# Designed miniproteins, single chains, continued (3): the designs that were tried, part 29

Each design is a single chain, and the fold is of that chain. pLDDT is the mean over its residues in the fold that is shown.

## One batch from the design tools (miniprotein)

Design m9042
Fold by ESMFold2-Fast:
Structure m9042 (fold): chain A 94 residues (1-94)
Amino acid sequence: ATPEQIAEAVEYITYGSVALKEGDYESAVEYYTKAISLLPKDSKSYALALTYLGEALLKLGKYEEAVKYYEKALEIDPDNERARKNLEEAKKKL
């Protein structure tokens, strides 16, 4: 990824987080998905963006999909405590 693509991804993560806080979960999913498309697929930032996407999906009641994104985040960044905690919470909803 170029520095410009990484900067754009960070902006989308910010927009997604604002949307999530405002209860606009569908817009949060869209913004985090755009961020994910711009980040290196093996980076901790990519894993973090997957974790945020999972959180937005969890808020939409898409528990199975949220679980898959948290598991993918942990494959990339096994030490991601946020993804690990969120995965455990999401599995309780299944």
Scores: mean pLDDT 87

Design m9043
Fold by ESMFold2-Fast:
Structure m9043 (fold): chain A 73 residues (1-73)
Amino acid sequence: APPLTERERRIADLIIEDPFASNAEIGRRLGLSQATVSRHVRRILEKLGLKDRLELVIAAGVEALAEAVKRVF
């Protein structure tokens, strides 16, 4: 899998924690411009082979659900 940089990982984590946060809100939290966050989001999606922000959230949710099912069964 292509490696995420520290900055890209931080941005990906924020999107997963708050899927409705705008790129401007993420930029404010990290001290980055909205344009810089938009470029990082595009690069994260490219590196992970995902089409959009929603697919990133779904992928994280499916992984979390799989781990929850393993703990019950």
Scores: mean pLDDT 75

Design m9044
Fold by ESMFold2-Fast:
Structure m9044 (fold): chain A 56 residues (1-56)
Amino acid sequence: HMMEEISKLNEQLTKKLQQLKEARKKGDKEEEKKLSEEIQKLNKKISELMEKYRKS
């Protein structure tokens, strides 16, 4: 039901997490900060969707 939408967001989150690990290895501080912010936004969106569907 809600799983397909959440799965798509989790796929994006996984890709960003992998990119964050690579940025950390390279010492790319700017890329690391940008990816961390994007990951936080994705986590918030996933949480909001899950909460909405739990209440429904």
Scores: mean pLDDT 80

Design m9045
Fold by ESMFold2-Fast:
Structure m9045 (fold): chain A 77 residues (1-77)
Amino acid sequence: SVEEQNEIVMETLRRTARRIAERFPQLKELAEKVINAKTYEEAVEYLQEIVARLSPAERAEFKRIFQASAREVVEEA
């Protein structure tokens, strides 16, 4: 359902943000804003700010963290 898909997406964003806070401590404040976001749109805006602060190599790491988090959340659903 759309509701299940939305929950999977939001949990993926929060899990990614928790890992980003650990991997890139300088982005901890933005990552906490993603974790505490009440809407998908708010979470995505903060994630875009995180991505904008990363180098191309760090963005590749971000993508791997995101993909791993998404896989875990889908498998847990």
Scores: mean pLDDT 86

Design m9046
Fold by ESMFold2-Fast:
Structure m9046 (fold): chain A 67 residues (1-67)
Amino acid sequence: DLAARAAQLAAGVAGLQKLYDEIKKMYENAKKSGKNPLEYKNAYDGVKEGLAHRQAQLAATQAALDA
């Protein structure tokens, strides 16, 4: 069921968006506090890439549902 898959992907995108926002804040706070931000930057970059990929999958699945 493509509709169920689209719903799951949408939930996944929402979850990754929350993680992205959280890690971004941690990365920025680490920079402001003079701590090494590299660990948070790597996590931030990874979540950003994963979010973009999941958004693309959701768009493709939605297009398939509309076809």
Scores: mean pLDDT 79

Design m9047
Fold by ESMFold2-Fast:
Formats: sequence, structure tokens, C-alpha cells
Structure m9047 (fold): chain A 80 residues (1-80)
Amino acid sequence: MKEKGDEHYKKGLEALKQGKYREAAEHFIESAKYYMEAGDFEKAREYLRLAILAATLAGMPDEEILKLSKPFQDEITKKY
């Protein structure tokens, strides 16, 4: 699980460096989900924050940014 989280984090960083902020946000969300499943809540929260930052840089409205992270939060609630 953490290996896939690390792969998505790396892809998110590469997208961020290329100015592909929406793509970076999507990769950081996937990374956060994998770390949450692995029980690494600190990294999951950190990568979720990076996803929100990248989405903001992409010019996404606040409503859309919240919707981007909502499935992640719903998945946590469902599994807990």
C-alpha cells in the first residue's frame, strides 16, 4: 500500500514541477488514500493538504476543491 502511495506522491511532484496542478492534485489525493489505508494518518493528511494546494494553484473553485477531497473522507468514514 505505501509503495503505491509513494508512486502517486512522486507523480504528483513531477506534475507540480511541470505546472500541471490539477493532475498533481489528483495524484496527491490518491497518495493520501493509500497512506490512510496503510494507517499512516500523518502522511495522508499532509498529502491531502498538498492536493488542496495544487488544486488551488490550478484555479479550481473552493466548492470543486472540497468535492475533490470528499470521497477520500467518505472512504475513511465508511471503513472506520
Scores: mean pLDDT 74

Design m9048
Fold by ESMFold2-Fast:
Structure m9048 (fold): chain A 61 residues (1-61)
Amino acid sequence: SEERRKAVLENVKLLLESIIKQMTKEEAQKAFDFVLEALRAKGYPDELIEEVRKIAEELLK
């Protein structure tokens, strides 16, 4: 459902924001890559994974 997709995206965004606040950019990049691979392995749709990737790239700027 759209509501579940938004909830997952919001929770992942909060996780990524927490990571960037507590880690160096190099450590955060590795953690973000792991999160993206975990989402793919769990079978989340490509559209959700792409949205998470864009959030990760923005946070690493």
Scores: mean pLDDT 83

Design m9049
Fold by ESMFold2-Fast:
Structure m9049 (fold): chain A 56 residues (1-56)
Amino acid sequence: MTEEQLRKVVENGLATVRELRPDLSDEELAAMEEAGRKAIPTALQNHADLDAELAK
């Protein structure tokens, strides 16, 4: 999975949260987006490690 694909997942998640929780502030949504983006490197590493183990 690419970094771009993971960013799109975060963006889609935020759009869903905004529709389901219109009471959330822009500040709260921005904090959720930042947390999601910070998780991308770890998710990419975990995906690469899993693929390497399965390819053995």
Scores: mean pLDDT 71

Design m9050
Fold by ESMFold2-Fast:
Structure m9050 (fold): chain A 84 residues (1-84)
Amino acid sequence: MEELEKLAAEAQRAFEAGDWERARELALKAAELALKQGTAEGLAAAATALYLAGLALKQLGREEEAAELFAEAERLAAKAKALA
């Protein structure tokens, strides 16, 4: 939890600072760590992180990759609800 929370906070700070590439990198790391938990809470956290990574990709002009991450985030959020 502490490592995931730290990565998520760092990703958010990078996004707020306009460092889109760093925000994407940190958000993807947070999503990977959240998925490894194998819980509904982990799936929800991964969905949030993937959504942030997608927003960063939009800022970078990488629209197709952003759309793929948004779709994956929605899929994981739906799974989290089904498990809760």
Scores: mean pLDDT 85

Design m9051
Fold by ESMFold2-Fast:
Structure m9051 (fold): chain A 61 residues (1-61)
Amino acid sequence: AAETLERVAELARSLGREEDAALAERALQAFKAGDYDTARALASRLDPFLREHVLAALEAA
């Protein structure tokens, strides 16, 4: 989960998707704090392609 969020943030930054990068970084902070509900809510705001990967990783954690 954490690795997936870091990877998604990096990918979003490389593509110039600043909003998706910020959402992924905030979701990572929430996940590290143990706030899985906030992490999931933030992940749900990502682009659909990135969202599916992050939500699957959060469910597996």
Scores: mean pLDDT 76

Design m9052
Fold by ESMFold2-Fast:
Structure m9052 (fold): chain A 60 residues (1-60)
Amino acid sequence: SSMDRLRELVDQEIADELQRLVERLGLKPDEEQRLRDLMRNDPDKAIQFIRQIEARRKAQ
């Protein structure tokens, strides 16, 4: 169905963005798993989590 195709496209976008974030921010496995879950279930919290990681990296 068109909805199933849209879900597959969204899943691929999430996977691609997560891969870029792993490479750019050096995500730990626990951070990667948490972010994957948030990107699927709560995109607003995913953005907040990314901001927290960016802030921690800037502080170190």
Scores: mean pLDDT 80

Design m9053
Fold by ESMFold2-Fast:
Structure m9053 (fold): chain A 71 residues (1-71)
Amino acid sequence: SEEEMLKEISELVKKAEELFEQGKYEEAIKTLEEAIKLAEKVPNESIKKTALYDLKKFKEKVEEKKKEVEG
């Protein structure tokens, strides 16, 4: 169901936050990519757009932090 998809996305976001706090940027990015793939399958267009916006913004933040640490 859509509710189950949203719950799984939420759990993946929480996991990505924990990985990000641990400095595991590659794993956090991979986890967010899994969440984005799931969000792309959400049937409601408004919910999907909101979820994708938030997920992509968080992924961008993690990618920028990774570049800062590695560059």
Scores: mean pLDDT 86

Design m9054
Fold by ESMFold2-Fast:
Structure m9054 (fold): chain A 80 residues (1-80)
Amino acid sequence: MLEEAREAIERAEKSEGEEAYELLREAIRALSRASGPEAHELADRALRIANELAGKETDLERQIELSVLALAAAVLHVTS
């Protein structure tokens, strides 16, 4: 799980658009099953990706989805 989260985050940071969005979703799913200092750091990186994608998004529904992912990442960061 932690390795899956790391790989997804690293790929999301190098991706854009729909690919980055799907990788972010996968990273948050993997992080929901992880804990510890590395999960804490990866959750912070996921939050940064979610905020960056939300800032570039023009579709309201996708902006809402990205806001939910950002909240999930923030909760995981605080609880890991």
Scores: mean pLDDT 80

Design m9055
Fold by ESMFold2-Fast:
Structure m9055 (fold): chain A 87 residues (1-87)
Amino acid sequence: SEAEERARELEAELLKKLEELDRLMNQAGASQAERDAVRALVLRGLARVDELVRAGAPLSEIEEVFRETLAELERRKAAVEARIAEQ
């Protein structure tokens, strides 16, 4: 379905952003707790999208969940980048 295809595309984008943030967290010397929190954020977003796809939710709702998760990842990325700049 279109929803399933779009969900897969957005999942790939989230995983790519997670990989970028993981590299930055490694550079910043981030704690295991911080890494676990970021991973939990992504897994929670992916689980919500899976629920929406199974329920036949509109694309706009699926995209909103991804947008919210991406926004939080970008906020966390900015914080890690700021910490690296201060080192």
Scores: mean pLDDT 84

Design m9056
Fold by ESMFold2-Fast:
Structure m9056 (fold): chain A 74 residues (1-74)
Amino acid sequence: SFLEKLNEEIEKLGEEIRESGDREKMLEKMRELLEKAIKEYKETDPELAELFEEALEILERGTVDVSKARETYQ
């Protein structure tokens, strides 16, 4: 049921991006979802939690690069 709810939240974020185009807000919500997934699986499936931690690191690095690009072209 957690994975089902997580999938629904991801689909909802996709719809919000399609309608509003707010990519920064999407990245913040994705980070929150990954943090919740890590906490949920840390005790029950630590290998899966580690994969979510790696995904969070990649997302954090991507956010920094996007911020740098925005500064360059503003």
Scores: mean pLDDT 69

Design m9057
Fold by ESMFold2-Fast:
Structure m9057 (fold): chain A 72 residues (1-72)
Amino acid sequence: GAEAAERAARLAESLGQPRAAALARELADNPGLSPAEAADLAGLAASDLVRAPDPEAAAEAVELLGEAVAAY
């Protein structure tokens, strides 16, 4: 849950994706989100990450977001 979201946020920040990092941190900090709300935040973060110049690091961040959402 929160650990996966925080790791995704750190990767997003290193990839120059500040919105994706902020959305991933919101997932980490908000254990009371509904599954639908968590999925929406992760989907928005993933939409920024898939445009990042490092596709392997972006894919890792997206996978971590999926792990974070699965905990909700």
Scores: mean pLDDT 82

Design m9058
Fold by ESMFold2-Fast:
Structure m9058 (fold): chain A 72 residues (1-72)
Amino acid sequence: VPEEALKLYREGIEAYARGDYEKAVELFQKAVELLDGPERARAYRILAEAYEKLGDTDKANEWRKKAEEVEA
């Protein structure tokens, strides 16, 4: 896993933790392009939760499904 992907993931977690869901979505969307395995699955789940917090249930459901389909 590239170190840049892990930095984006960490920054996304920090944004989500402080309630900045729009920033969290931006950071995690970039991170998932570089992440593999369990970290990518976690990023998909957080994207789903962040979209739910933003009121976008359709996007939340889409990312939740992607998390379930991630390869081990």
Scores: mean pLDDT 80

Design m9059
Fold by ESMFold2-Fast:
Parts: structure tokens; C-alpha cells; sequence
Structure m9059 (fold): chain A 65 residues (1-65)
């Protein structure tokens, strides 16, 4: 499944959270998009993404926090 959200909305936070656990490009995109949204609901999922095996996902989560 492809994750292609260029302009994420607040309601997309819940949709993006499952992708943060992915070690693929979807995890990277989800971390970036949640960071751009800046919603408080994304803070805990982004903190979990910092523990990702994929360093690009972890970096995106760090930037988003």
C-alpha cells in the first residue's frame, strides 16, 4: 500500500500512526506528516518512532517533535 499524503489534515493523525511502526518508506512519510501537523495527539507516536529500526524514520520523528 502506498502512503502519499502531501498535505495531511488533523483527521489523518489516526490514519498515520499505524504507519510509524513500519520500517519502510511509509514509516518515514508518516513521521514527516505527523511532525508537520504538530498535533499533540502525535507526540507519543512520534516518541515511539524515535525507537524505530529505520534511522530515517527516527530522524523524521525527532524533527517533528
Amino acid sequence: VKLALVNPKKEDVEKLIPYLMSDSEEGILAAIQLGVLGEKEAIEPLKEALKSENPKVAEAAKIGL
Scores: mean pLDDT 69

Design m9060
Fold by ESMFold2-Fast:
Structure m9060 (fold): chain A 70 residues (1-70)
Amino acid sequence: DKRKQADELTAQGLAALSAGNYEEAARHFEEAIKIDPSDFRAWYNLGIAYEKLGDLEKAEEYRKKSLEAK
C-alpha cells in the first residue's frame, strides 16, 4: 500500500523534525512525496525542514507545493 508507506515515511520525518535532525527529516519527507505526491503534510513539513536548514528558497517552493497537493 503506497499510502501506508508514505504515511510511515512522513511519521519518521516528523520524529526527526521533533529531534532536531532536519536533514534526516527532509530525506524522509522527500521519500514520502516520491511515493505519494498528494501528501500535502509531507510537502508542508519538508518546507519546515528546509527552513530550519536555512534553505529559504526551497522552504518557500515546498510550501507552495503543499497548497497544490491539497
Scores: mean pLDDT 84

Design m9061
Fold by ESMFold2-Fast:
Structure m9061 (fold): chain A 71 residues (1-71)
Amino acid sequence: MLEREMEGGVIEVDLAVIKVIIKKNELSKEELEEYIKRLERLKEEARRLGDEETVERLEELIEELKKKIEE
């Protein structure tokens, strides 16, 4: 079984990287869709770990990316 600490660390690192990418606002529509899927998986994992704060942050990022795709 994977260590809980390792799982949490992976979520935090991936979230930080995705936030930097989103902040730049330089993603193609296909890249935005890819990151939305990745964020949705991270959200499910964070919810499994009981990290409500991270879940909320991920939901906000997902919504922002979806708005960019819809434009």
Scores: mean pLDDT 69

Design m9062
Fold by ESMFold2-Fast:
Structure m9062 (fold): chain A 87 residues (1-87)
Amino acid sequence: GRTPAERAVLEAEILLAMTQMLLSIAKLSGKASEEDLKELEKIVEEMERLVREARRAAAAGDAEAAEELLRRAEELFRRAKELFKKA
């Protein structure tokens, strides 16, 4: 099975994919404000950065760093869901 660090990376990658899906749906709906769309885009960019850092931590065997980066991705995903519900 995957190591704890590899599992944290996988979970962060899933959250990123879900957030990218929310952004795509918001863009297609035409109901989201330009400000909310730009904030969702910034969240996606930050999550992409966190996933890259989590992959580096996992490659180094640093499970604690990978788990912390996952927690930050989870916080950003909660923010993205709130923005999506507002639209």
Scores: mean pLDDT 86

Design m9063
Fold by ESMFold2-Fast:
Structure m9063 (fold): chain A 64 residues (1-64)
Amino acid sequence: SEEEILKKLDEKLKEIQEEFDKEMEELKKKNASKEEIRKLVIRYTARALRAIGDATDELLALRR
Protein backbone atom coordinates (compact mmCIF):
# COMPACT_ATOMS: atom_id res chain seq x y z
CA SER A 1 0.00 0.00 0.00
CA GLU A 2 2.68 2.54 1.01
CA GLU A 3 4.97 1.28 -1.78
CA GLU A 4 2.07 1.47 -4.27
CA ILE A 5 1.27 5.08 -3.27
CA LEU A 6 4.93 6.08 -3.70
CA LYS A 7 5.19 4.32 -7.10
CA LYS A 8 2.06 6.10 -8.35
CA LEU A 9 3.47 9.42 -7.11
CA ASP A 10 6.76 8.75 -8.94
CA GLU A 11 4.90 7.95 -12.19
CA LYS A 12 2.74 11.09 -11.85
CA LEU A 13 5.79 13.29 -11.17
CA LYS A 14 7.48 11.79 -14.25
CA GLU A 15 4.43 12.69 -16.40
CA ILE A 16 4.46 16.24 -14.99
CA GLN A 17 8.18 16.53 -15.78
CA GLU A 18 7.66 15.32 -19.38
CA GLU A 19 4.83 17.84 -19.95
CA PHE A 20 6.98 20.60 -18.40
CA ASP A 21 9.92 19.77 -20.69
CA LYS A 22 7.66 19.88 -23.75
CA GLU A 23 6.11 23.27 -22.85
CA MET A 24 9.53 24.67 -21.92
CA GLU A 25 10.89 23.63 -25.33
CA GLU A 26 7.99 25.45 -27.05
CA LEU A 27 8.64 28.61 -25.00
CA LYS A 28 12.35 28.50 -25.89
CA LYS A 29 11.49 28.18 -29.61
CA LYS A 30 9.30 31.31 -29.31
CA ASN A 31 12.03 33.24 -27.41
CA ALA A 32 9.62 33.71 -24.51
CA SER A 33 10.47 36.22 -21.76
CA LYS A 34 12.06 35.22 -18.45
CA GLU A 35 8.74 36.12 -16.80
CA GLU A 36 6.80 33.69 -19.02
CA ILE A 37 9.33 30.93 -18.29
CA ARG A 38 9.06 31.68 -14.55
CA LYS A 39 5.23 31.39 -14.75
CA LEU A 40 5.59 27.96 -16.39
CA VAL A 41 8.02 26.83 -13.64
CA ILE A 42 5.62 28.04 -10.91
CA ARG A 43 2.63 26.32 -12.56
CA TYR A 44 4.41 22.95 -12.80
CA THR A 45 5.95 23.27 -9.33
CA ALA A 46 2.43 23.83 -7.95
CA ARG A 47 1.18 20.71 -9.79
CA ALA A 48 4.05 18.61 -8.39
CA LEU A 49 3.50 19.90 -4.84
CA ARG A 50 -0.23 19.09 -5.10
CA ALA A 51 0.60 15.54 -6.22
CA ILE A 52 3.01 15.16 -3.28
CA GLY A 53 0.37 16.54 -0.89
CA ASP A 54 -2.25 14.08 -2.18
CA ALA A 55 0.18 11.17 -1.76
CA THR A 56 1.08 12.38 1.76
CA ASP A 57 -2.63 12.44 2.70
CA GLU A 58 -3.04 8.87 1.39
CA LEU A 59 0.00 7.70 3.37
CA LEU A 60 -1.31 9.33 6.57
CA ALA A 61 -4.73 7.69 6.02
CA LEU A 62 -3.24 4.17 5.84
CA ARG A 63 -4.57 1.82 8.51
CA ARG A 64 -2.11 0.40 11.04
Scores: mean pLDDT 85

Design m9064
Fold by ESMFold2-Fast:
Structure m9064 (fold): chain A 70 residues (1-70)
Amino acid sequence: GRERMVRLGRENGLPEEVAEAIYDGHVAQTGREPSDEEIRALVEAAKKGRDASEASRKDGAASLGGYFSV
């Protein structure tokens, strides 16, 4: 299961470490191994999350809800 996640992740530009962390998190949250369909969904979600996370990291200091002026 885990190695399958890592391999699919690598093909989609995810590092081995990140793919393993996603798998471990899913198992911890659901109590079961992800299916082939769930692995694909997790990889897609991780790709979308990366785009949002990179934008947020560059903008995070400037765009944190405007609380810096209070």
Scores: mean pLDDT 68

Design m9065
Fold by ESMFold2-Fast:
Structure m9065 (fold): chain A 80 residues (1-80)
Amino acid sequence: MLPSDEELEEFVEELSKLDRESKLKAIKELVREIVERSKSEEEARATFMRFISLAVEKNVLSDEEIQEAVAIFSEELAKR
């Protein structure tokens, strides 16, 4: 089961309350779930980009944290 838009919004809100180390851990778990539960690479990418768009819109992640999240996603997708 992929995260819904509502679940992604709740996740982003929770993420805003965490320190950098806890944010990174939570993002790794989310990315793993997205990659494992997506039926295709396109679905995984679409879901991940929705997460990034919400995080950017709500100013929850710095540019550095966004780059780290993208790197984590690319690494997990490559292992699929």
Scores: mean pLDDT 81

Design m9066
Fold by ESMFold2-Fast:
Formats: sequence, structure tokens, C-alpha cells
Structure m9066 (fold): chain A 68 residues (1-68)
Amino acid sequence: SLKEEIDEYMSKLQEVYKQAVDQKDSEKVQKVGDLQDEFVKMLQAKAPDSELKKKIKEHIKELDKLKS
């Protein structure tokens, strides 16, 4: 469901954000913030579930790159 995909995405955002803060990586913190801001704007714009799910998958890939 969309809720489960959002929950997974938010968990991963928080994990990567905490790692970036612990590493004092300001660039990584900014990138995580940018991803969250883009997603929040889509929610505010009432984007369809299919578009939200696609963006979540794209952002999860970006978060995985930041985590490594």
C-alpha cells in the first residue's frame, strides 16, 4: 500500500539523516533535506498515488547511494 511505502521511505530518510549528522556531513544532510522537501511539495500538490510511489522508489535509490 502507499502508506507502507511512505513508512519505509520515512524510516530510510531518518536513518540516512542520523548517519549524516553523526558523520558531520553537511552536504549529505542537505541532500536528504532536499529529497524530503521535494516529496512534501508533491503531497501538498495532491499528486496521484502512482506518482508518489514512483518518486518514493527514486528517492530510496538516492538514499541508498548516500548511505554507502
Scores: mean pLDDT 85

Design m9067
Fold by ESMFold2-Fast:
Structure m9067 (fold): chain A 60 residues (1-60)
Amino acid sequence: MKVKLFISKDPEVEEEIKKILDEIKKILEEAGIEIEVIEVEGGDGEKFQEAVKELNEEEK
C-alpha cells in the first residue's frame, strides 16, 4: 500500500515537518507501507488546495 502526503514548503516549518515525516515514514515502512511526500509551494491554504488538486489529477 502506498500513502501520499502533501506538505506546504515553508522555510520556517520545513525542518520540523521533515523530521516528523522521517519518523512517520520509518514507522510505515516497518509496517510494509510506502509513503510518498510531495512538497507544495504556497504556504496559503487556498493555494495549497489548488496545487493538491492539480497533482492529484495527474495521478488519476
Scores: mean pLDDT 66

Design m9068
Fold by ESMFold2-Fast:
Structure m9068 (fold): chain A 65 residues (1-65)
Amino acid sequence: SEEAEQLRRKAEQLLSLARKLGNDEAVELVGKAIEAIDQGNVEEARKLIEEATRLLAETLEKRAA
């Protein structure tokens, strides 16, 4: 579905960012989100993407302080 394709693209962007920041927890969450997308579980993927986004935002906040 178009929605799943958009979520996958977003997850791949977040995975790249998580790797650059060295945030292993965010890398794991994004990996699980991509798996959920591939299984057709779009709602689970959204939740995992939101959690990864939160962790990456916290990491950036700590580095900016």
Scores: mean pLDDT 83

Design m9069
Fold by ESMFold2-Fast:
Structure m9069 (fold): chain A 88 residues (1-88)
Amino acid sequence: MEDLEKGKELAKEGKYEEAIEYYKKAIEKDPNNAEAWMNLAVALARAGKFAEAEEYLNKALALDPNIDVRPYIEAEIDVGLERIKSVV
């Protein structure tokens, strides 16, 4: 799953928009890959696209109800705190 791995590398570098494109490619090749849907949701949340992120989080949970959601929760908290910091 080269697209998934490249997406993870880009996300690790903070390149969330580029990571999103690679995660979408991974899903096109394997739409039952819950990890790819979860990573897409996390990257979308980190990019501030919360509505889309929540939709794809639900897809990941539908495929694997036991998937680790902590990275998604961390992304929402981190982006929320950054927004508060920017306003005040």
Scores: mean pLDDT 79

Design m9070
Fold by ESMFold2-Fast:
Structure m9070 (fold): chain A 67 residues (1-67)
Amino acid sequence: MRKKLEAELELSMVALEAAVRVALDPEDEKAREALEEAARLIEEVAASEEPDMEEVRKRIEEIKEKL
């Protein structure tokens, strides 16, 4: 439960950062990609009772690399 909630919170913060970047610069393709990937991963984590936290963490880091 806790690790999943922490990942969801971190993803929400990453999605917010990406959304702010898109709002300030709508032509930022990397920020748009990061926002879309973060939103997709949030949905996947929310839909799974026991997500693979190692894989989730890796994907969060990959999204952050785009920002």
Scores: mean pLDDT 80

Design m9072
Fold by ESMFold2-Fast:
Structure m9072 (fold): chain A 119 residues (1-119)
Amino acid sequence: MVELTESGGGTVAEGGSQTLSGKISGGFDGLVSVSWIAESPGRGARGVASISADGKKVSYGEEVKGRATISIDKAAKTVYLNLSNLQVEDTATYYALASVLVDGVVKLVFGQGTQLTVT
């Protein structure tokens, strides 16, 4: 079964850049896509970026278009989210979410999250 472990959060100055990493364990069998979701009090959960398991299909949320880059390294089994020109509103807990096909059914797998604070 696919498992996700996020890292790369912390406190960053406004206008800076940060790369978040999501380590994928348990294998790539059935992995369809990986998404980054941001959750903060008062704003709820929102989609940040998504990438297909083969790396060929990418999408970005409107708030981060032009500031975010998502990539997947299949050999390293890691998904990366680079955020540039950080804004205070980017302060959130960031979760990696995997869509996995298991026995003909799509299952969603969440990581534990990594906190990013922009000051």
Scores: mean pLDDT 83

Design m9073
Fold by ESMFold2-Fast:
Structure m9073 (fold): chain A 58 residues (1-58)
Amino acid sequence: GALREEAERLLAELERLLAESRDPILLVAHKDLQELLRSGRITEEHLRGVRAALELAR
């Protein structure tokens, strides 16, 4: 579904940024997103949180 596709896209972006810098905010977001993808419990609120973490790291 659309939420899973967006989560997978955000995971790829997080992994790209983490290859350059091990930012603690991005590391937490990456772990949370992997757990959401594994459990299947993806919500708009969780994806908004990941997007906010990416914005803070930019």
Scores: mean pLDDT 80

Design m9074
Fold by ESMFold2-Fast:
Structure m9074 (fold): chain A 89 residues (1-89)
Amino acid sequence: MSVEELVERARELLERAKELILEALKLPVGSEEQKKLVEEVERLIEEAERLLEELRADPRADPEEILELEIELGVVQLGVAVLKTLMSK
């Protein structure tokens, strides 16, 4: 996978994760459907983290694009943490 393909894939995963977090917020707290969406978001986060590791290792990657993706990942991770806290009751 090229640097451009890694960046595009990471952006797609993080955008999908944000969409699923917003969808999960519309569901009843602790419902089975909400739990399934959280599990899917965690899977997308794991994949995005792997792609970011590959980007950090590539000297051709733009540091500003990596930082932007890391900020997006942080936002998504915070969203999941909040949802899990709400679901743990």
Scores: mean pLDDT 84

Design m9075
Fold by ESMFold2-Fast:
Structure m9075 (fold): chain A 62 residues (1-62)
Amino acid sequence: MFSQEELQLLARILRKISEGEPVSEEEREEAAKISPEAAKMVELAELAMTDPEKAVELLKKE
């Protein structure tokens, strides 16, 4: 799974999304470097805040 530093970075990005703050391209790139799963979590969380219907469709597609 994730290291402590990776979890802290991911938690920071997800917290920004939950607070309605935009995720930067640099933050997306950092998540992608952690794992494809981390990148997907950030993408899904952002879609859930901006377009919940599209986020649900992404979940249905795996």
Scores: mean pLDDT 73

Design m9076
Fold by ESMFold2-Fast:
Structure m9076 (fold): chain A 55 residues (1-55)
Amino acid sequence: MEASQRLVAAARLAPTDPQAAKEELERVIEEHKEDSGIVTAAESGIAHAEELIKA
C-alpha cells in the first residue's frame, strides 16, 4: 500500500530529519484524509516527530 509505505519511510526519516518527517506525514494526511487508519497512524508519527524536534 503506497500510503503505508510513505508512513514507514517517514518513521525511518524522523531520527535524522524530524521536520521533514513531519511535513511528509502532513502530506499523507492531506492526500488520504478519508482513510481513518492512515490519518491516525500519520498523526501518531507527527506527534513522535514533534517530540524529536523539541528534544
Scores: mean pLDDT 80

Design m9077
Fold by ESMFold2-Fast:
Structure m9077 (fold): chain A 61 residues (1-61)
Amino acid sequence: MEEKIKELNKKALEAAAAGDYETASRYFDEIAKLYEEMGKTKEAEQARRVAEWYRDLAARA
């Protein structure tokens, strides 16, 4: 699970660096789901907030 989260985090940051905030938000939504499956509720909430932030950037850009 942690290796999967690390890979998704890398892909999310690559998407954000390319200006693809919609794709970055989707990757953070997947990270949040994985943290919930692991019982890491606080980490899942943090990942959801990051996804929300990128989604807002995509909508306003």
Scores: mean pLDDT 83

Design m9078
Fold by ESMFold2-Fast:
Structure m9078 (fold): chain A 84 residues (1-84)
Amino acid sequence: SDVTAPLTPEEAALVAEVRKRVDETLKQIDKLMEEGKYEEAIKLAREALDEVHRLADTASPRAQAELTVYAIRLAVALNAAEKK
């Protein structure tokens, strides 16, 4: 695996933007879960997960490896919301 190879500037910008959006989305999901708004949490997690998967499908293997970490975090949050 080449997980230590540098990302291109375009890939680095994409990964940084996805990281920021996922971190913000996970905070919003946590707040919705605390408020008992499970339907809204599920919708938000699903939409974010679908977007990360869409970006990963057209990404290089290196960028896809980075995006997969965020997809896993969103999938865990989605699963937690669906169990309520």
Scores: mean pLDDT 85

Design m9079
Fold by ESMFold2-Fast:
Structure m9079 (fold): chain A 63 residues (1-63)
Amino acid sequence: MTPELEKEIEEGVKAVEEAVDLTVELRELPSKEEAIELLRKKLKDTEDDKKRLEELEKMLEER
C-alpha cells in the first residue's frame, strides 16, 4: 500500500541519508573552519538553510 505516508517516509529516509552524507563530509574535513565553509556553501540558499547553518556552526563552536 503506497498512500501519502509512503512519500513522507521516503522524504524522511532521504533527509536522513543527506544528513549522513553531510556528516561524513564534515568528518573528512581536516578543520572545523573548512567544515563551516562547506556548510555555508551548501546551506545558504534559503532562510531555513541559514537557520540550520547557524545551528550547525554553534554546535561546531561549542565543542
Scores: mean pLDDT 61

